# Designed miniproteins, single chains, continued (2), part 68

Each design is a single chain, and the fold is of that chain. pLDDT is the mean over its residues in the fold that is shown.

## One batch from the design tools (miniprotein)

Design m6492
Fold by ESMFold2-Fast:
Structure m6492 (fold): chain A 67 residues (1-67)
Amino acid sequence: SNKEKAIEIAENALKLARMLGLDTEYAEKALEAIKKGDVEKAKEYAEKLPGPIRDGLLYAAELLEKE
């Protein structure tokens, strides 16, 4: 499902943030928002993150909108 795919993408983005030594707070909040189906909060938290991590989390949020 789009939700399962969105969660997997968000988990991979969080893993990448950890590997790069970045602050993971907003990535963790974005993942939790995605798990809850809260697209607006997921996007809000994703926008606080840099480059490819932000892009991955925004894509995951967009997948949730498509159901």
Scores: mean pLDDT 83

Design m6493
Fold by ESMFold2-Fast:
Structure m6493 (fold): chain A 66 residues (1-66)
Amino acid sequence: GPAEDAAAGAAAGAGRAGDAEASKRAGQLMTIYSRKGNTEGALKAGEAGRAGDAEAAAELAVQAGS
């Protein structure tokens, strides 16, 4: 219901705030991979960002830089 939707929205907002750097990094990687035509890399970066996985996002950044 509306209270559950509000709580879910607040939790998602708090997650985004806590994971802001991971999400920002994943977004940058998606852009880089998309420019290179690497759809698989872009999808993996997006998944890392949604999961708030800063380590996975960092690994993808190293791969994008090579």
Scores: mean pLDDT 58

Design m6495
Fold by ESMFold2-Fast:
Structure m6495 (fold): chain A 63 residues (1-63)
Amino acid sequence: GRMEELRRRLERMEKSAEEVLASGDPVLLRVALHELREFLREVTDPELRARVEELIRRVEAAL
């Protein structure tokens, strides 16, 4: 269902974000931040929103 699709997308974004965070590349960090903010606009589930917001905080802290 839609929630399974959103969880799968989040899992892929979490994996990508960890790689970008490990790289420390400011261009990749800015791209990841933009994509996470856009994804947050699609997510209404509070658990998924909290996970996305935590990723946004981690990426912002690395910039």
Scores: mean pLDDT 86

Design m6496
Fold by ESMFold2-Fast:
Structure m6496 (fold): chain A 60 residues (1-60)
Amino acid sequence: MEEERERRLEAAKVALENTDTPIETIAKLVGFDSVEEFEREFKERYGISPEELRAKAKAA
């Protein structure tokens, strides 16, 4: 069942890299109850916040 959360986080990562969609909207679209929960699980999986990932993707 962790595979479902991994799929959601991967979809969020793709959206963060390829769109200007707000992080709050992405969290909601991929099925997280809150931005706080989304940020916690994303950072746990990738070692970086969604905000930092987007900043790096746009800075390149």
Scores: mean pLDDT 77

Design m6497
Fold by ESMFold2-Fast:
Structure m6497 (fold): chain A 60 residues (1-60)
Amino acid sequence: SKEEIKEEILKVAREILSKIYSEEDVELALEQLEEILNEMSEEELKEELKKAKEQLELLK
């Protein structure tokens, strides 16, 4: 479902952002990201999740 994909994107984004930003800045960034994700189709969300996972792997 769209909600499940959105939740997984936010989880991956939190991991990425927490490596660079303060906790307060991470929460602000995730709030803005959630607003953007709410406007996306399921196909767009799947593509964003794929990109986020690839980005996280590069930071390991």
Scores: mean pLDDT 83

Design m6498
Fold by ESMFold2-Fast:
Structure m6498 (fold): chain A 110 residues (1-110)
Amino acid sequence: LAELEALAREIAALADQLADAVAAGDEARARALAERLIELAERLVALAEAAYGASDPEVAALVEEMRRVIEELRRAVAARDWGEALRLTGELLGLIHRLLERLRAIEAAR
């Protein structure tokens, strides 16, 4: 769980930096930040699925939804649609929050 929480904190920090880069019109920085955010989000999803996905249907559902949002975010970044990229980043942060709440509940029950 600690590694997933650390990844979530790094993703949240990258999301703030991405919003700043978009607001500044720094497209090169926005792209680099978005690509790093996607990479960390994919790693978080893979770790959560490997540890909990087979044993918890709520985690499996959240992982599936996160994969959809990550793929949509990748397309928005490729299209240089920064408004959509920021919206999807916000959606992804909400899903990460819900995932961590579920994982904490599972660990507290052990």
Scores: mean pLDDT 87

Design m6499
Fold by ESMFold2-Fast:
Structure m6499 (fold): chain A 94 residues (1-94)
Amino acid sequence: MEEEEKKKLFLEGIERQAVPSLLKSFELPLEKQQEVLKGTFRVIYEDAKALGLDEVAKLAEKYLELVENNTLSKEELRELLKEFLAEVKEILSK
């Protein structure tokens, strides 16, 4: 239905815009990488709220809080990103 297509387009937007930015951030020092990841989660949160994708918004808020409140290694940041994207895909595929 139209709602499913909207969810799919939102996910594709994340993958086409957010993922390239995050991949470039992996070339940065850890502190800068964490900054970029926080900014990306904030944008995803706001966009998801604006589109009524409340489950995605809550997920982005959860991951944003985790990154803000912890000093994470590059490996942990990469794992969180992969987990976040997998969960977003699962939510949006419903």
Scores: mean pLDDT 74

Design m6500
Fold by ESMFold2-Fast:
Structure m6500 (fold): chain A 80 residues (1-80)
Amino acid sequence: MLEEAEEKEAEGERLRLEEVPRANSLEEIVALLREAAEKYREAARLYREAGDEEKAEEAERKAEEVEREREELVRLAEES
């Protein structure tokens, strides 16, 4: 499980740090952030199953950060 947790966290990181800056639309950014948050939450679950509570908490924190960013962008897109 630990290897898979690390893989999911890396996937979330790639989506957030590499693919979001490459996105061509707000819709694409929102979709990528949603996917990144899902990867981070899956990583957190797998880390917890592996007994790595510290990494699980870090992954959950990253998921929360990404979800807040996504919610703010959706709000801005729907506002006008």
Scores: mean pLDDT 82

Design m6501
Fold by ESMFold2-Fast:
Structure m6501 (fold): chain A 72 residues (1-72)
Amino acid sequence: SNEEKAKELEEALKAKDEVKAKALLLELGVSLETANKIILVSVGKAKLIDVIDQILKEVPEDFIVPINNALV
């Protein structure tokens, strides 16, 4: 379900599980480029402000809040 996937993605990003988080983002239809940028933010190697427009464009609406909770 979307709720289970959203929780799994949030937990993977918070845990800095780059492999799992990337796989989940790609399954959601997020581009490889945007998925890699989200991973870089999660591990402190990029700034959220530099990728937020791509997140809002490519990430399904139900997953925006879970991703934001993990990256803030």
Scores: mean pLDDT 86

Design m6502
Fold by ESMFold2-Fast:
Structure m6502 (fold): chain A 98 residues (1-98)
Amino acid sequence: GQEEIDELSEAMRAASDPEKAVELAERYVKEGKIGLADTLGLFAEMAGHLEAAARIYEAVAKANPSPEVYRRLADLYEKLGQTEKAEEWRKKADEIAA
């Protein structure tokens, strides 16, 4: 509906500012709007704000653990050159998927 379009528009605008994107995503997680936080993380990643995207997905993973979110975090940390963190999230994804 219109509310969902308005929320997606807000998320898309916030994604261009990494600090605002993280703040908004943490608010969405606190409000139980996990899907919006996940979408905002995707927008931040597409905008090239990989550290902000990782912080957003960590908040999503903590609120709603899933193999898919954990693998997304692993991929992001790999892109950031943080190989050890990437391996940790990949292992967590395998542990909860099995």
Scores: mean pLDDT 83

Design m6503
Fold by ESMFold2-Fast:
Structure m6503 (fold): chain A 61 residues (1-61)
Amino acid sequence: PLEEASEINREARKIMEELEKQGKSMDDLAKRLQEWFEEHRERLERLGRQLREENGREFRE
């Protein structure tokens, strides 16, 4: 529960730091995040439903 939230937060921070190191703008970061969220949002929702239906065996990440 809390550990998963922490992991996601760490990954997001790493991406931000990596982008900053490359000299990317905030606009680029916003675009990547929105695209990632949109794509993962639908996938996560779909997977979550199917996983729960099948017994959540594969539900790890």
Scores: mean pLDDT 62

Design m6504
Fold by ESMFold2-Fast:
Structure m6504 (fold): chain A 61 residues (1-61)
Amino acid sequence: MSELERYVDRVLPTLSPEDAEQVRALLERLRQLRAEGAPRDDINAVAIRLQNVIDDGLAKR
């Protein structure tokens, strides 16, 4: 989804390098699962994990 990728692009510069790396890795995994036609539940699980990493990073600063 373009909206999620746009959100990630906006947030990445505000995160620590460590959190930004985790977010990039999770976004790549999400794209890979989508490309493979993985079940929606599997895609949603990775999307939730991605959001949790972003939320944790933003809570720090």
Scores: mean pLDDT 78

Design m6505
Fold by ESMFold2-Fast:
Structure m6505 (fold): chain A 109 residues (1-109)
Amino acid sequence: GAGEAAEEGGIEAAKGGAKAAKAAAEEGSRKGTLAGAAAAIAGIGGATGARIYKERGDDEGAIREAELAARAARGAAEAAEKAGSKKGAEGAREAAEAAERGAERAREA
């Protein structure tokens, strides 16, 4: 259902952010690693929030949580890009896109 799609978006964003943090750390980019970690935390928050709202029957609340996670991950991507971490920025963008897709699928359900 809609809440499940929003939760899945948050989970995929968390995975993308964690992968970005690891890749940025391997490049030696501390700021890129922090940006990837921020995207992962945003994804975890979005997934958790979406689950809570879903369990309460509030699909619009679940969708809003996925949209907030996407916005936070976009901010993390911009921070990584300004820091010169290409891998951190790419991973944070992928995290944002995953959360955005989750929210869109939820609205279509």
Scores: mean pLDDT 84

Design m6506
Fold by ESMFold2-Fast:
Structure m6506 (fold): chain A 57 residues (1-57)
Amino acid sequence: MPLSDEAQEAIRRAAEAVRAGDFEKAREILEEAVRRGALSRELAESIFTSLRRAYEA
């Protein structure tokens, strides 16, 4: 299923935070999206892990 605009925006902002080295901010952004119902917790955790691994590479 396509992601909502809210979900896509949260992912974009989280990726931006990870690129800045702010993993705490990225986690907060994704957790807020889960609370808003824009992302499932499982998807948010997967996205965070992927963003972190990409940054560490």
Scores: mean pLDDT 80

Design m6507
Fold by ESMFold2-Fast:
Structure m6507 (fold): chain A 95 residues (1-95)
Amino acid sequence: SMMEELEKLEETIRELMEAAVEEERAANPDLTEQRKKNWDEEFREKLRANTQSLLDSYDVPKVTKEMIIKISLELGASPRAVFRALLRLERLKKG
């Protein structure tokens, strides 16, 4: 079912994003630290808007805005980075 696929996707994305976040941290360590320390309402609203824009661009029905926001906040990654991980996951599945 779609829900079972989403649960598996979330776990795989988390693992894939760990490597991507490590790369981002090497390039922009202060940015990642700041994201984790400074979560306020204004920042959350900007994150939601950016995530919705990404979803609208790619039309990916299995991926929800809440999923991307959740992973972004947890890992301190950008919504674009999380979405790029999703695209890589889809390519790997098609293998």
Scores: mean pLDDT 59

Design m6508
Fold by ESMFold2-Fast:
Structure m6508 (fold): chain A 60 residues (1-60)
Amino acid sequence: HMLSYSIVEAKLKEAGADFVTRFAGTLRVFVDESKLEAVKKAIEEIRKENPNIQVEVFVR
């Protein structure tokens, strides 16, 4: 319950996410296939601090 959405969004965009949105406690991440691995790594780091976070990844 202490996850800063702004920090999470910034980390995902730094990793290469095109667009990040939130719906009902779930983060929806849109990414180009060329940056998918970097975005997955960023999600893994976020999960270490927030294991209850729900994330859906959509590849363009």
Scores: mean pLDDT 76

Design m6509
Fold by ESMFold2-Fast:
Structure m6509 (fold): chain A 76 residues (1-76)
Amino acid sequence: MEEARKEELEERIERAERELEEIESRTPVRPEHEKARELLEEARRALEEGNLEEAEEKLREAIEIIEKLKEELANP
């Protein structure tokens, strides 16, 4: 169960990283991009340490920023 959660979180972090890169390719880098990157790095570090709760919290925060950036691109 916990191992499956770790694999899920790893995949979600990788997807978020790719999504952020796609956003950066379409718009100039802003402070929000750096914050999202930092949160994803913290999520990956927590995952490596086996702290799944912290990894999920950091990932959630990063995704929230990424979604806001996507909304800005859709509704400028």
Scores: mean pLDDT 80

Design m6510
Fold by ESMFold2-Fast:
Structure m6510 (fold): chain A 79 residues (1-79)
Amino acid sequence: MKEEYLKAVEEALKLYEEHKKELEEAGKKTEAAKKLLEAAEKEVEKMKEALKKGDLEEAGKHAEAMKAAIYGLLDLIEE
């Protein structure tokens, strides 16, 4: 069960690193993209804080929220 949270964290970090440049560029183009980027960055910080506390369940929750925000950003770039 805890392995699922670690997998979510790893997937979220990989997604963020792979799309880092695209996310930065998207945040400059529209207000909606900027807000989604800010939301993703806030979830990254909360995920890191949860990891420091050893709360893998909380970290996984924020990792999933971060992935959702990143996918939302990528969807906006295609429009």
Scores: mean pLDDT 77

Design m6511
Fold by ESMFold2-Fast:
Parts: structure tokens; C-alpha cells; sequence
Structure m6511 (fold): chain A 67 residues (1-67)
């Protein structure tokens, strides 16, 4: 099993973004979600893996919803 490093980093950043958001750190959450989206977009372009696509869609939704 080959794990795409950008996929892992993207999922970690999305999780950190959600944690920051739960603490009221909205600007930090936004930055983490922005970076997650960038990494997950690159991972999806390289892999076309539906798991990466789902992670990307979730990160994009989180970024859209953070104020």
C-alpha cells in the first residue's frame, strides 16, 4: 500500500483545522483548511483515489463554512 504524503498531510491539516475551529481559533482554522485543500487537490490529481476526493470535498466544505 502506497500512501500519498500529500493525502496524509491534507487529512492531518483538516483535522487540526476542525480542532482550531472548536477552540474558537477561526483564523488558524481557515489557514489550516486552505493548506489541507491545496494538498488534497494535488493528491487527487496524482491518485484519482475516491478516498482522496471525499477528504478534499470535506476540507472544501469546512473552509466554506469557517467565518
Amino acid sequence: MTVDPKYLEGEILDALGRMAESLGMKELAKKQYEEAVKLLEEAYKETKDPRVKKALEEARKNLEEVK
Scores: mean pLDDT 82

Design m6512
Fold by ESMFold2-Fast:
Structure m6512 (fold): chain A 66 residues (1-66)
Amino acid sequence: MFSEEVIEKAKELLKKVIGKVKERAAGKSLEEQLKILEEILKEELATQSKEVQEKAEELLKEVSSQ
């Protein structure tokens, strides 16, 4: 199971990504919003440890499960 620190960092990472997407993707088409999301997510994940990346991906899958 992931440590509390890893979970907290993953949540902070996702909050940062969502905030950046909202600011940069405002008024853009859905296709452009998805491209911006992918670019920001890749950049932010690349700056974090593998453990934080794995937890962030897990949380995203849970949210995408409806």
Scores: mean pLDDT 74

Design m6513
Fold by ESMFold2-Fast:
Structure m6513 (fold): chain A 82 residues (1-82)
Amino acid sequence: SAHHEEGKRALEAGRYDEAIAHYQAALAADPNYYEAHHNLGEAYFKQGRYAEAILYYERALALDPNYEKAKENLAKAREKLA
Protein backbone atom coordinates (compact mmCIF):
# COMPACT_ATOMS: atom_id res chain seq x y z
CA SER A 1 0.00 0.00 0.00
CA ALA A 2 0.99 3.66 -0.36
CA HIS A 3 1.08 4.03 3.43
CA HIS A 4 3.39 1.02 3.77
CA GLU A 5 5.81 2.49 1.19
CA GLU A 6 5.70 5.94 2.88
CA GLY A 7 6.31 4.22 6.23
CA LYS A 8 9.42 2.49 4.82
CA ARG A 9 10.78 5.80 3.50
CA ALA A 10 10.18 7.51 6.87
CA LEU A 11 11.85 4.60 8.72
CA GLU A 12 14.94 4.76 6.46
CA ALA A 13 15.10 8.55 7.04
CA GLY A 14 15.00 8.12 10.85
CA ARG A 15 11.55 9.74 11.12
CA TYR A 16 10.19 7.01 13.38
CA ASP A 17 6.97 8.75 14.52
CA GLU A 18 6.01 9.33 10.86
CA ALA A 19 6.87 5.70 10.04
CA ILE A 20 4.64 4.50 12.92
CA ALA A 21 1.72 6.66 11.72
CA HIS A 22 2.02 5.37 8.14
CA TYR A 23 2.30 1.70 9.21
CA GLN A 24 -0.73 2.12 11.52
CA ALA A 25 -2.68 3.52 8.53
CA ALA A 26 -1.58 0.52 6.42
CA LEU A 27 -2.78 -1.87 9.17
CA ALA A 28 -6.12 -0.03 9.44
CA ALA A 29 -6.64 -0.89 5.74
CA ASP A 30 -5.25 -4.48 6.05
CA PRO A 31 -4.88 -5.84 9.61
CA ASN A 32 -3.33 -9.08 8.26
CA TYR A 33 -0.45 -7.27 6.54
CA TYR A 34 2.30 -9.15 8.42
CA GLU A 35 5.12 -7.09 6.84
CA ALA A 36 3.55 -3.85 8.16
CA HIS A 37 3.34 -5.39 11.68
CA HIS A 38 7.04 -6.27 11.43
CA ASN A 39 8.04 -2.81 10.14
CA LEU A 40 5.97 -1.10 12.86
CA GLY A 41 7.91 -3.24 15.38
CA GLU A 42 11.19 -2.12 13.79
CA ALA A 43 10.18 1.56 14.13
CA TYR A 44 9.43 1.04 17.84
CA PHE A 45 12.75 -0.84 18.25
CA LYS A 46 14.64 2.08 16.64
CA GLN A 47 13.05 4.40 19.23
CA GLY A 48 14.16 2.09 22.11
CA ARG A 49 10.53 1.10 22.71
CA TYR A 50 11.30 -2.60 23.01
CA ALA A 51 8.04 -3.78 24.64
CA GLU A 52 5.99 -2.33 21.75
CA ALA A 53 8.50 -3.76 19.24
CA ILE A 54 8.05 -7.26 20.75
CA LEU A 55 4.25 -6.95 20.50
CA TYR A 56 4.32 -6.16 16.77
CA TYR A 57 7.04 -8.71 15.92
CA GLU A 58 4.89 -11.37 17.66
CA ARG A 59 1.84 -10.26 15.64
CA ALA A 60 3.83 -10.48 12.39
CA LEU A 61 5.01 -13.98 13.34
CA ALA A 62 1.47 -15.07 14.30
CA LEU A 63 0.37 -14.12 10.75
CA ASP A 64 3.46 -15.65 9.04
CA PRO A 65 5.34 -18.18 11.24
CA ASN A 66 8.07 -18.54 8.57
CA TYR A 67 9.00 -14.84 8.56
CA GLU A 68 12.70 -15.21 9.49
CA LYS A 69 13.29 -11.44 9.80
CA ALA A 70 10.53 -11.20 12.45
CA LYS A 71 12.03 -14.18 14.37
CA GLU A 72 15.49 -12.57 14.41
CA ASN A 73 14.21 -9.11 15.39
CA LEU A 74 11.93 -10.56 18.10
CA ALA A 75 14.99 -12.28 19.66
CA LYS A 76 16.98 -9.01 19.57
CA ALA A 77 14.13 -7.02 21.17
CA ARG A 78 13.73 -9.63 23.94
CA GLU A 79 17.48 -9.43 24.68
CA LYS A 80 17.12 -5.64 25.20
CA LEU A 81 14.58 -6.25 28.02
CA ALA A 82 16.59 -9.08 29.68
Scores: mean pLDDT 88

Design m6514
Fold by ESMFold2-Fast:
Structure m6514 (fold): chain A 62 residues (1-62)
Amino acid sequence: KVREIATRLVGRELIAMERDDQEEIERARREAAEELIKTVGEKKALELTKSDPRLLELVKEL
């Protein structure tokens, strides 16, 4: 579900930031964008990610 994907992304980003793991941050963002598109479709994913410009760009690229 969309809220679960967003919550998981925030958690993974926070942990990766604490570890200074830039590659994990990018992986978490891309995986979340892919799961979101798979779950709700591209149009709805774009609408839901408009509050996070970085995630929005990843959804648009896929």
Scores: mean pLDDT 72

Design m6515
Fold by ESMFold2-Fast:
Structure m6515 (fold): chain A 60 residues (1-60)
Amino acid sequence: SNEEEIKKLEEALEKQMEELKKQIEQAKKQGDEDKVAELEEEMKLLEERAAKAIETLKKQ
């Protein structure tokens, strides 16, 4: 099946998640609780969107 496409999507997701995690850590150090909450929500939405895309590729 589309293993190579799935791997590429997983790598792109991992890179974006790592970047968001770094931003969250910076916001935590600054005491910006609102920004932490916003970035954590962005991570959750990104994971959900990627999971649906990967599931679609696995079933094709």
Scores: mean pLDDT 82

Design m6516
Fold by ESMFold2-Fast:
Structure m6516 (fold): chain A 62 residues (1-62)
Amino acid sequence: MKNYETLVKSMVENGMESGVLSLIQQLIAQGRVDEAKKLIELIKELNPEIAKKAEELLKKLL
């Protein structure tokens, strides 16, 4: 994978919600919180519903 932004965009466009949320959870677990936040902002632009679920996941884990 070239970068997480390209992967996340592809997953959102193909309706792979669980894949997107799993990636965000993994980044948070690795302490890569700033990267997770950046991806959530990208998701918000593409699909606000998935972004809301990702934001709730971030709040729950932090």
Scores: mean pLDDT 79

Design m6517
Fold by ESMFold2-Fast:
Structure m6517 (fold): chain A 118 residues (1-118)
Amino acid sequence: SVQEKALEVLDETRKAAELIAKKYNFPELLKKINEVFDKAREQLKKATSKEEAGKVLNQLIEDIAKIVKEFAEKATPEEREKLRNAGVAIIRHLVGLAEKYGIPIDYEKVKKIIEELR
């Protein structure tokens, strides 16, 4: 089902986020990102179409970007670059998985979010 495919996108993105957070040594970032993944999971259970699932994943991308920005503002200049790179990598993995599973996302909005993180 579309819901099962969207949940697979979420679960695979979570695994990628764990590896990225470990690579860049940001355990607190991972904790906050897991909170928005849990929220997205509950919203996906209510999604009945690919369009609704896509809206949930677009909101998740916005929530991840917001968390990355909040951590970056409190970080040193060196750590800020690493945090932005980690956030972009997580978002790109989510986008690639959404495309693989045929869940429609707003690519123009995602592009703007990635540009604003840099």
Scores: mean pLDDT 84

Design m6518
Fold by ESMFold2-Fast:
Structure m6518 (fold): chain A 56 residues (1-56)
Amino acid sequence: MEKKLEELEKKLEELRKLAEENRESDPEKAIEYEIEASFAAMERSIILLELKNKKK
């Protein structure tokens, strides 16, 4: 699960960067990236809780 967590962190970073880059030229596209980043952040949080539980 750590590998998936790391992948989600990278995806979050890239999506946030894309949102910022598109904010001025294409604000609709920017908001789409931010929404996707929010879902990735939620999934990451769920995995973190799962890992914490497994570590006792």
Scores: mean pLDDT 78

Design m6519
Fold by ESMFold2-Fast:
Structure m6519 (fold): chain A 65 residues (1-65)
Amino acid sequence: MSPELQEEMEKGVYLLAIASYIASEEDEELKEELQKIMDEGIESGDYKGALERAKELIKKHEEEK
């Protein structure tokens, strides 16, 4: 597989993971924050960074709620 196709496939996996978190989330505030992270990741092209930010946000809310 070309490096370009592999990178696009990896981006798809990262976006799917974030979308799955958003779809499964019950907290409306956290859901909005996750959506914003996903949108910012798409706009910047940093899908991996967006996924890391989403995971950190979920962890923070789990520990502080």
Scores: mean pLDDT 76

Design m6520
Fold by ESMFold2-Fast:
Structure m6520 (fold): chain A 68 residues (1-68)
Amino acid sequence: SMQEESEREVLLQQTLDQLVAIADELGLDRREVIRRLSKLREEAVKNKLSPEQVKELHKKFLEEVRKK
């Protein structure tokens, strides 16, 4: 539905903003972080993932980035 799609996009944008900020603070390769998030977005759109599934994927990415 349009509502689920909008929620997914908002969540993806929030995660992108958070990961880019964390990458800058930690001196990580911003290009690599963006590349990984682009794949996540493509997967979410193509597979019509629910907001809950997107949240789970975002959590995993944030945990991986923060471990650095």
Scores: mean pLDDT 68

Design m6521
Fold by ESMFold2-Fast:
Order: sequence, then C-alpha cells, then structure tokens
Structure m6521 (fold): chain A 70 residues (1-70)
Amino acid sequence: VLGGAALDAARSEGLSGTAAILVAGAAVDKVMGWEPESYKELAERTGASQKTVKRAVEAATKAIQDTLAS
C-alpha cells in the first residue's frame, strides 16, 4: 500500500521503471525512519538529476503521509 502510493507519485514526477521504484523505496525509508539514500546517491543510481529526484521523493513522501493519515 505505502509503496504503491509512493511509486505512483514518483511516476507523476516523470520517473519510470527502475528510477520510479528506487525513489519510491527511498520515500518509504524516509517516512519509516530507516537509513535513507541521499538525493545524490539516488540521482547516480537512476540517471536523473538531483532536482528531479528531490521533487519525486518529496511527492512520494507526501503520498505516503496522506495514506497513513487516512
């Protein structure tokens, strides 16, 4: 459930495939308080810019928070 909402949000920010999955996972880690990957590390792994990764992680984090609040 949480991962699904995060993945949809990442895709809405223009990421797809593995990039969307990695960003969604980072957002879940951030919300759960686990060891999150940095935006720089995510950008290197996904091939996206740090700005795109930051926006996507923020959108995915918001989607998770909205799901948990409901």
Scores: mean pLDDT 75

Design m6522
Fold by ESMFold2-Fast:
Structure m6522 (fold): chain A 59 residues (1-59)
Amino acid sequence: HLERGREAFEQGKYEEALRHATEALAEDPDNREAYLLASEAAERLGRLEDARLTREAAE
């Protein structure tokens, strides 16, 4: 799941990357790599509030 999100991010598909990262976090909330990917994708989409939310979910 996370690997597909990373590939989407590299292709500039930030919405897809964010979706895959949030799905990975739903399965494992302690997945640090997934929350970092979600945060980066949200920032690229100009959604800083979403980036903050994903960081809070990692707590």
Scores: mean pLDDT 72

Design m6523
Fold by ESMFold2-Fast:
Structure m6523 (fold): chain A 95 residues (1-95)
Amino acid sequence: KEKELKELAEEAEKKAEEARRLSLHALDLMSEYFKKGDREKAQLANRAAYLFTLGSSYYEQAAKAFKEGDAEKGKELAKKGDAYVAEGRALLESI
């Protein structure tokens, strides 16, 4: 349904923005740990930032798919975005 696809696209766009904010936060943490000489925590924070960037990219692709009427592709891409964001969050919680 067009109305459902529009709502899914808007949700995916919001998730992409959230993932971008999480990536910036993780990069700030990486910089902080690097300055303190904690290379292991800096590397984990950098990995989390990368995962959030991937999640954001997948959510942007999902939003485009939903706008183009491809519900199945949009859902698959959003699920990949969810997985990358969850992995990034788990890494940040470990440090």
Scores: mean pLDDT 90

Design m6524
Fold by ESMFold2-Fast:
Structure m6524 (fold): chain A 108 residues (1-108)
Amino acid sequence: MKVELVEVEDLEQAKEAIDRAIREKSIVVLATTSRELAEEAAEYAKEKGVEVYLLDGSDRTSAYMAGKKLALQGKPGVIVVYGETREIALAGAEAAVEGAKEGLKERE
């Protein structure tokens, strides 16, 4: 299973990344500084029937655990991380990617 981190600036970029993850049966982690964009992206993922987590990038522990949980369950899914700054959003998103990679390693 593939894990991808994508920084998104608009809803069309988010939708494209989500649709790609569903097709590839992968885990995608989306990072944005817009909470509104994050909420819209999470809603789109839910409508597509994929498992989704919407997380504040400042809570790295929750982000890590969400990534690990999806990977351990062998489920494709979307983790949307928002932060007040790009640094906060990316830190949370990177934690989710680390969790997912660790879960995939443990599932082998």
Scores: mean pLDDT 87

Design m6525
Fold by ESMFold2-Fast:
Structure m6525 (fold): chain A 55 residues (1-55)
Amino acid sequence: MELSDDAINDIIEAVKNTDLTVEEIADRLGISKEELEALFKKKVGMTLEELKAQA
């Protein structure tokens, strides 16, 4: 399964502009945290935890 560009943008905005955890973002997408992090790293080249640390 691949994340769409729209889903990637929504995830980036959620991480930077909201208090949502990576687990809460994964739950909203209907996937596990581990699956979300794998898909995001494949598409973007960095982990969600790394992105969240920069926010």
Scores: mean pLDDT 76

Design m6526
Fold by ESMFold2-Fast:
Structure m6526 (fold): chain A 64 residues (1-64)
Amino acid sequence: ADPVIATVEFDSGEEAIEAAKRARQKAEELGLTARVVADPESKTVTIAARDQAGLDALVEAAKA
């Protein structure tokens, strides 16, 4: 099955970078295989996870 993907927009590129760090830290804590990419120029973080539950957890961590 294809991975589930979400893109989250932030107010600044710095916030996007910090959000990506939070999502990566949460993936490590939960033992999740995920791809997290910050684009400071578009102020976005794109998260790809194996399932919706994992994606939701990482999106919540990014927004914290």
Scores: mean pLDDT 84

Design m6527
Fold by ESMFold2-Fast:
Structure m6527 (fold): chain A 123 residues (1-123)
Amino acid sequence: SSQDLREKLLELSREALDGGAGHLAGQLGRLAREERPVDLDLVRELVEALSKNPSLGLDRLVAVLLSKELSEEAKEYLRLAAEYLKQGDKEKALEYLEKAAKIVGMDKEIQEALELAKKEVES
């Protein structure tokens, strides 16, 4: 339900805050309150995929990307990444997350999250 999605986004927000990512936590909270333009179905799919296969690296990269203002092309890559995460294909998920990151622009936070995600896939 919409309420279940909100609760999951708030939990991710809390985890981001506990990890020292206060800005990301604030943006995840805004997504939970529908205060920013991200497709709710995409967010639901990503939350469902992450809940089944929790990972610090891939989780961090998805959360960082969701905190950015996303173009339709970047949203499509995140949707494909979510589908591969549901299938357990971490390598394909990382490929599409890297494509989304390149479109959004590689700032320091995205670069650090991508490095963690690569280490997870290589483990």
Scores: mean pLDDT 75

Design m6528
Fold by ESMFold2-Fast:
Structure m6528 (fold): chain A 63 residues (1-63)
Amino acid sequence: MEGDVVRAREDYEARTPEELTLRKGDVLEILEEVDANTVRARSLETGEEGLVPLTGLERLGRR
């Protein structure tokens, strides 16, 4: 999943300072898999990095 481009399926509010707040349709690059349900990603909209749950993401493609 590292290097994958994904899109937020729904709005997501960060639950901790380490998480990203997302709006539906935001596009992100997966930087790292942290565990089975969580990735570290960079928002291509804002350039912010943080943790995101995998369940809210739609895969667009791999580079």
Scores: mean pLDDT 77

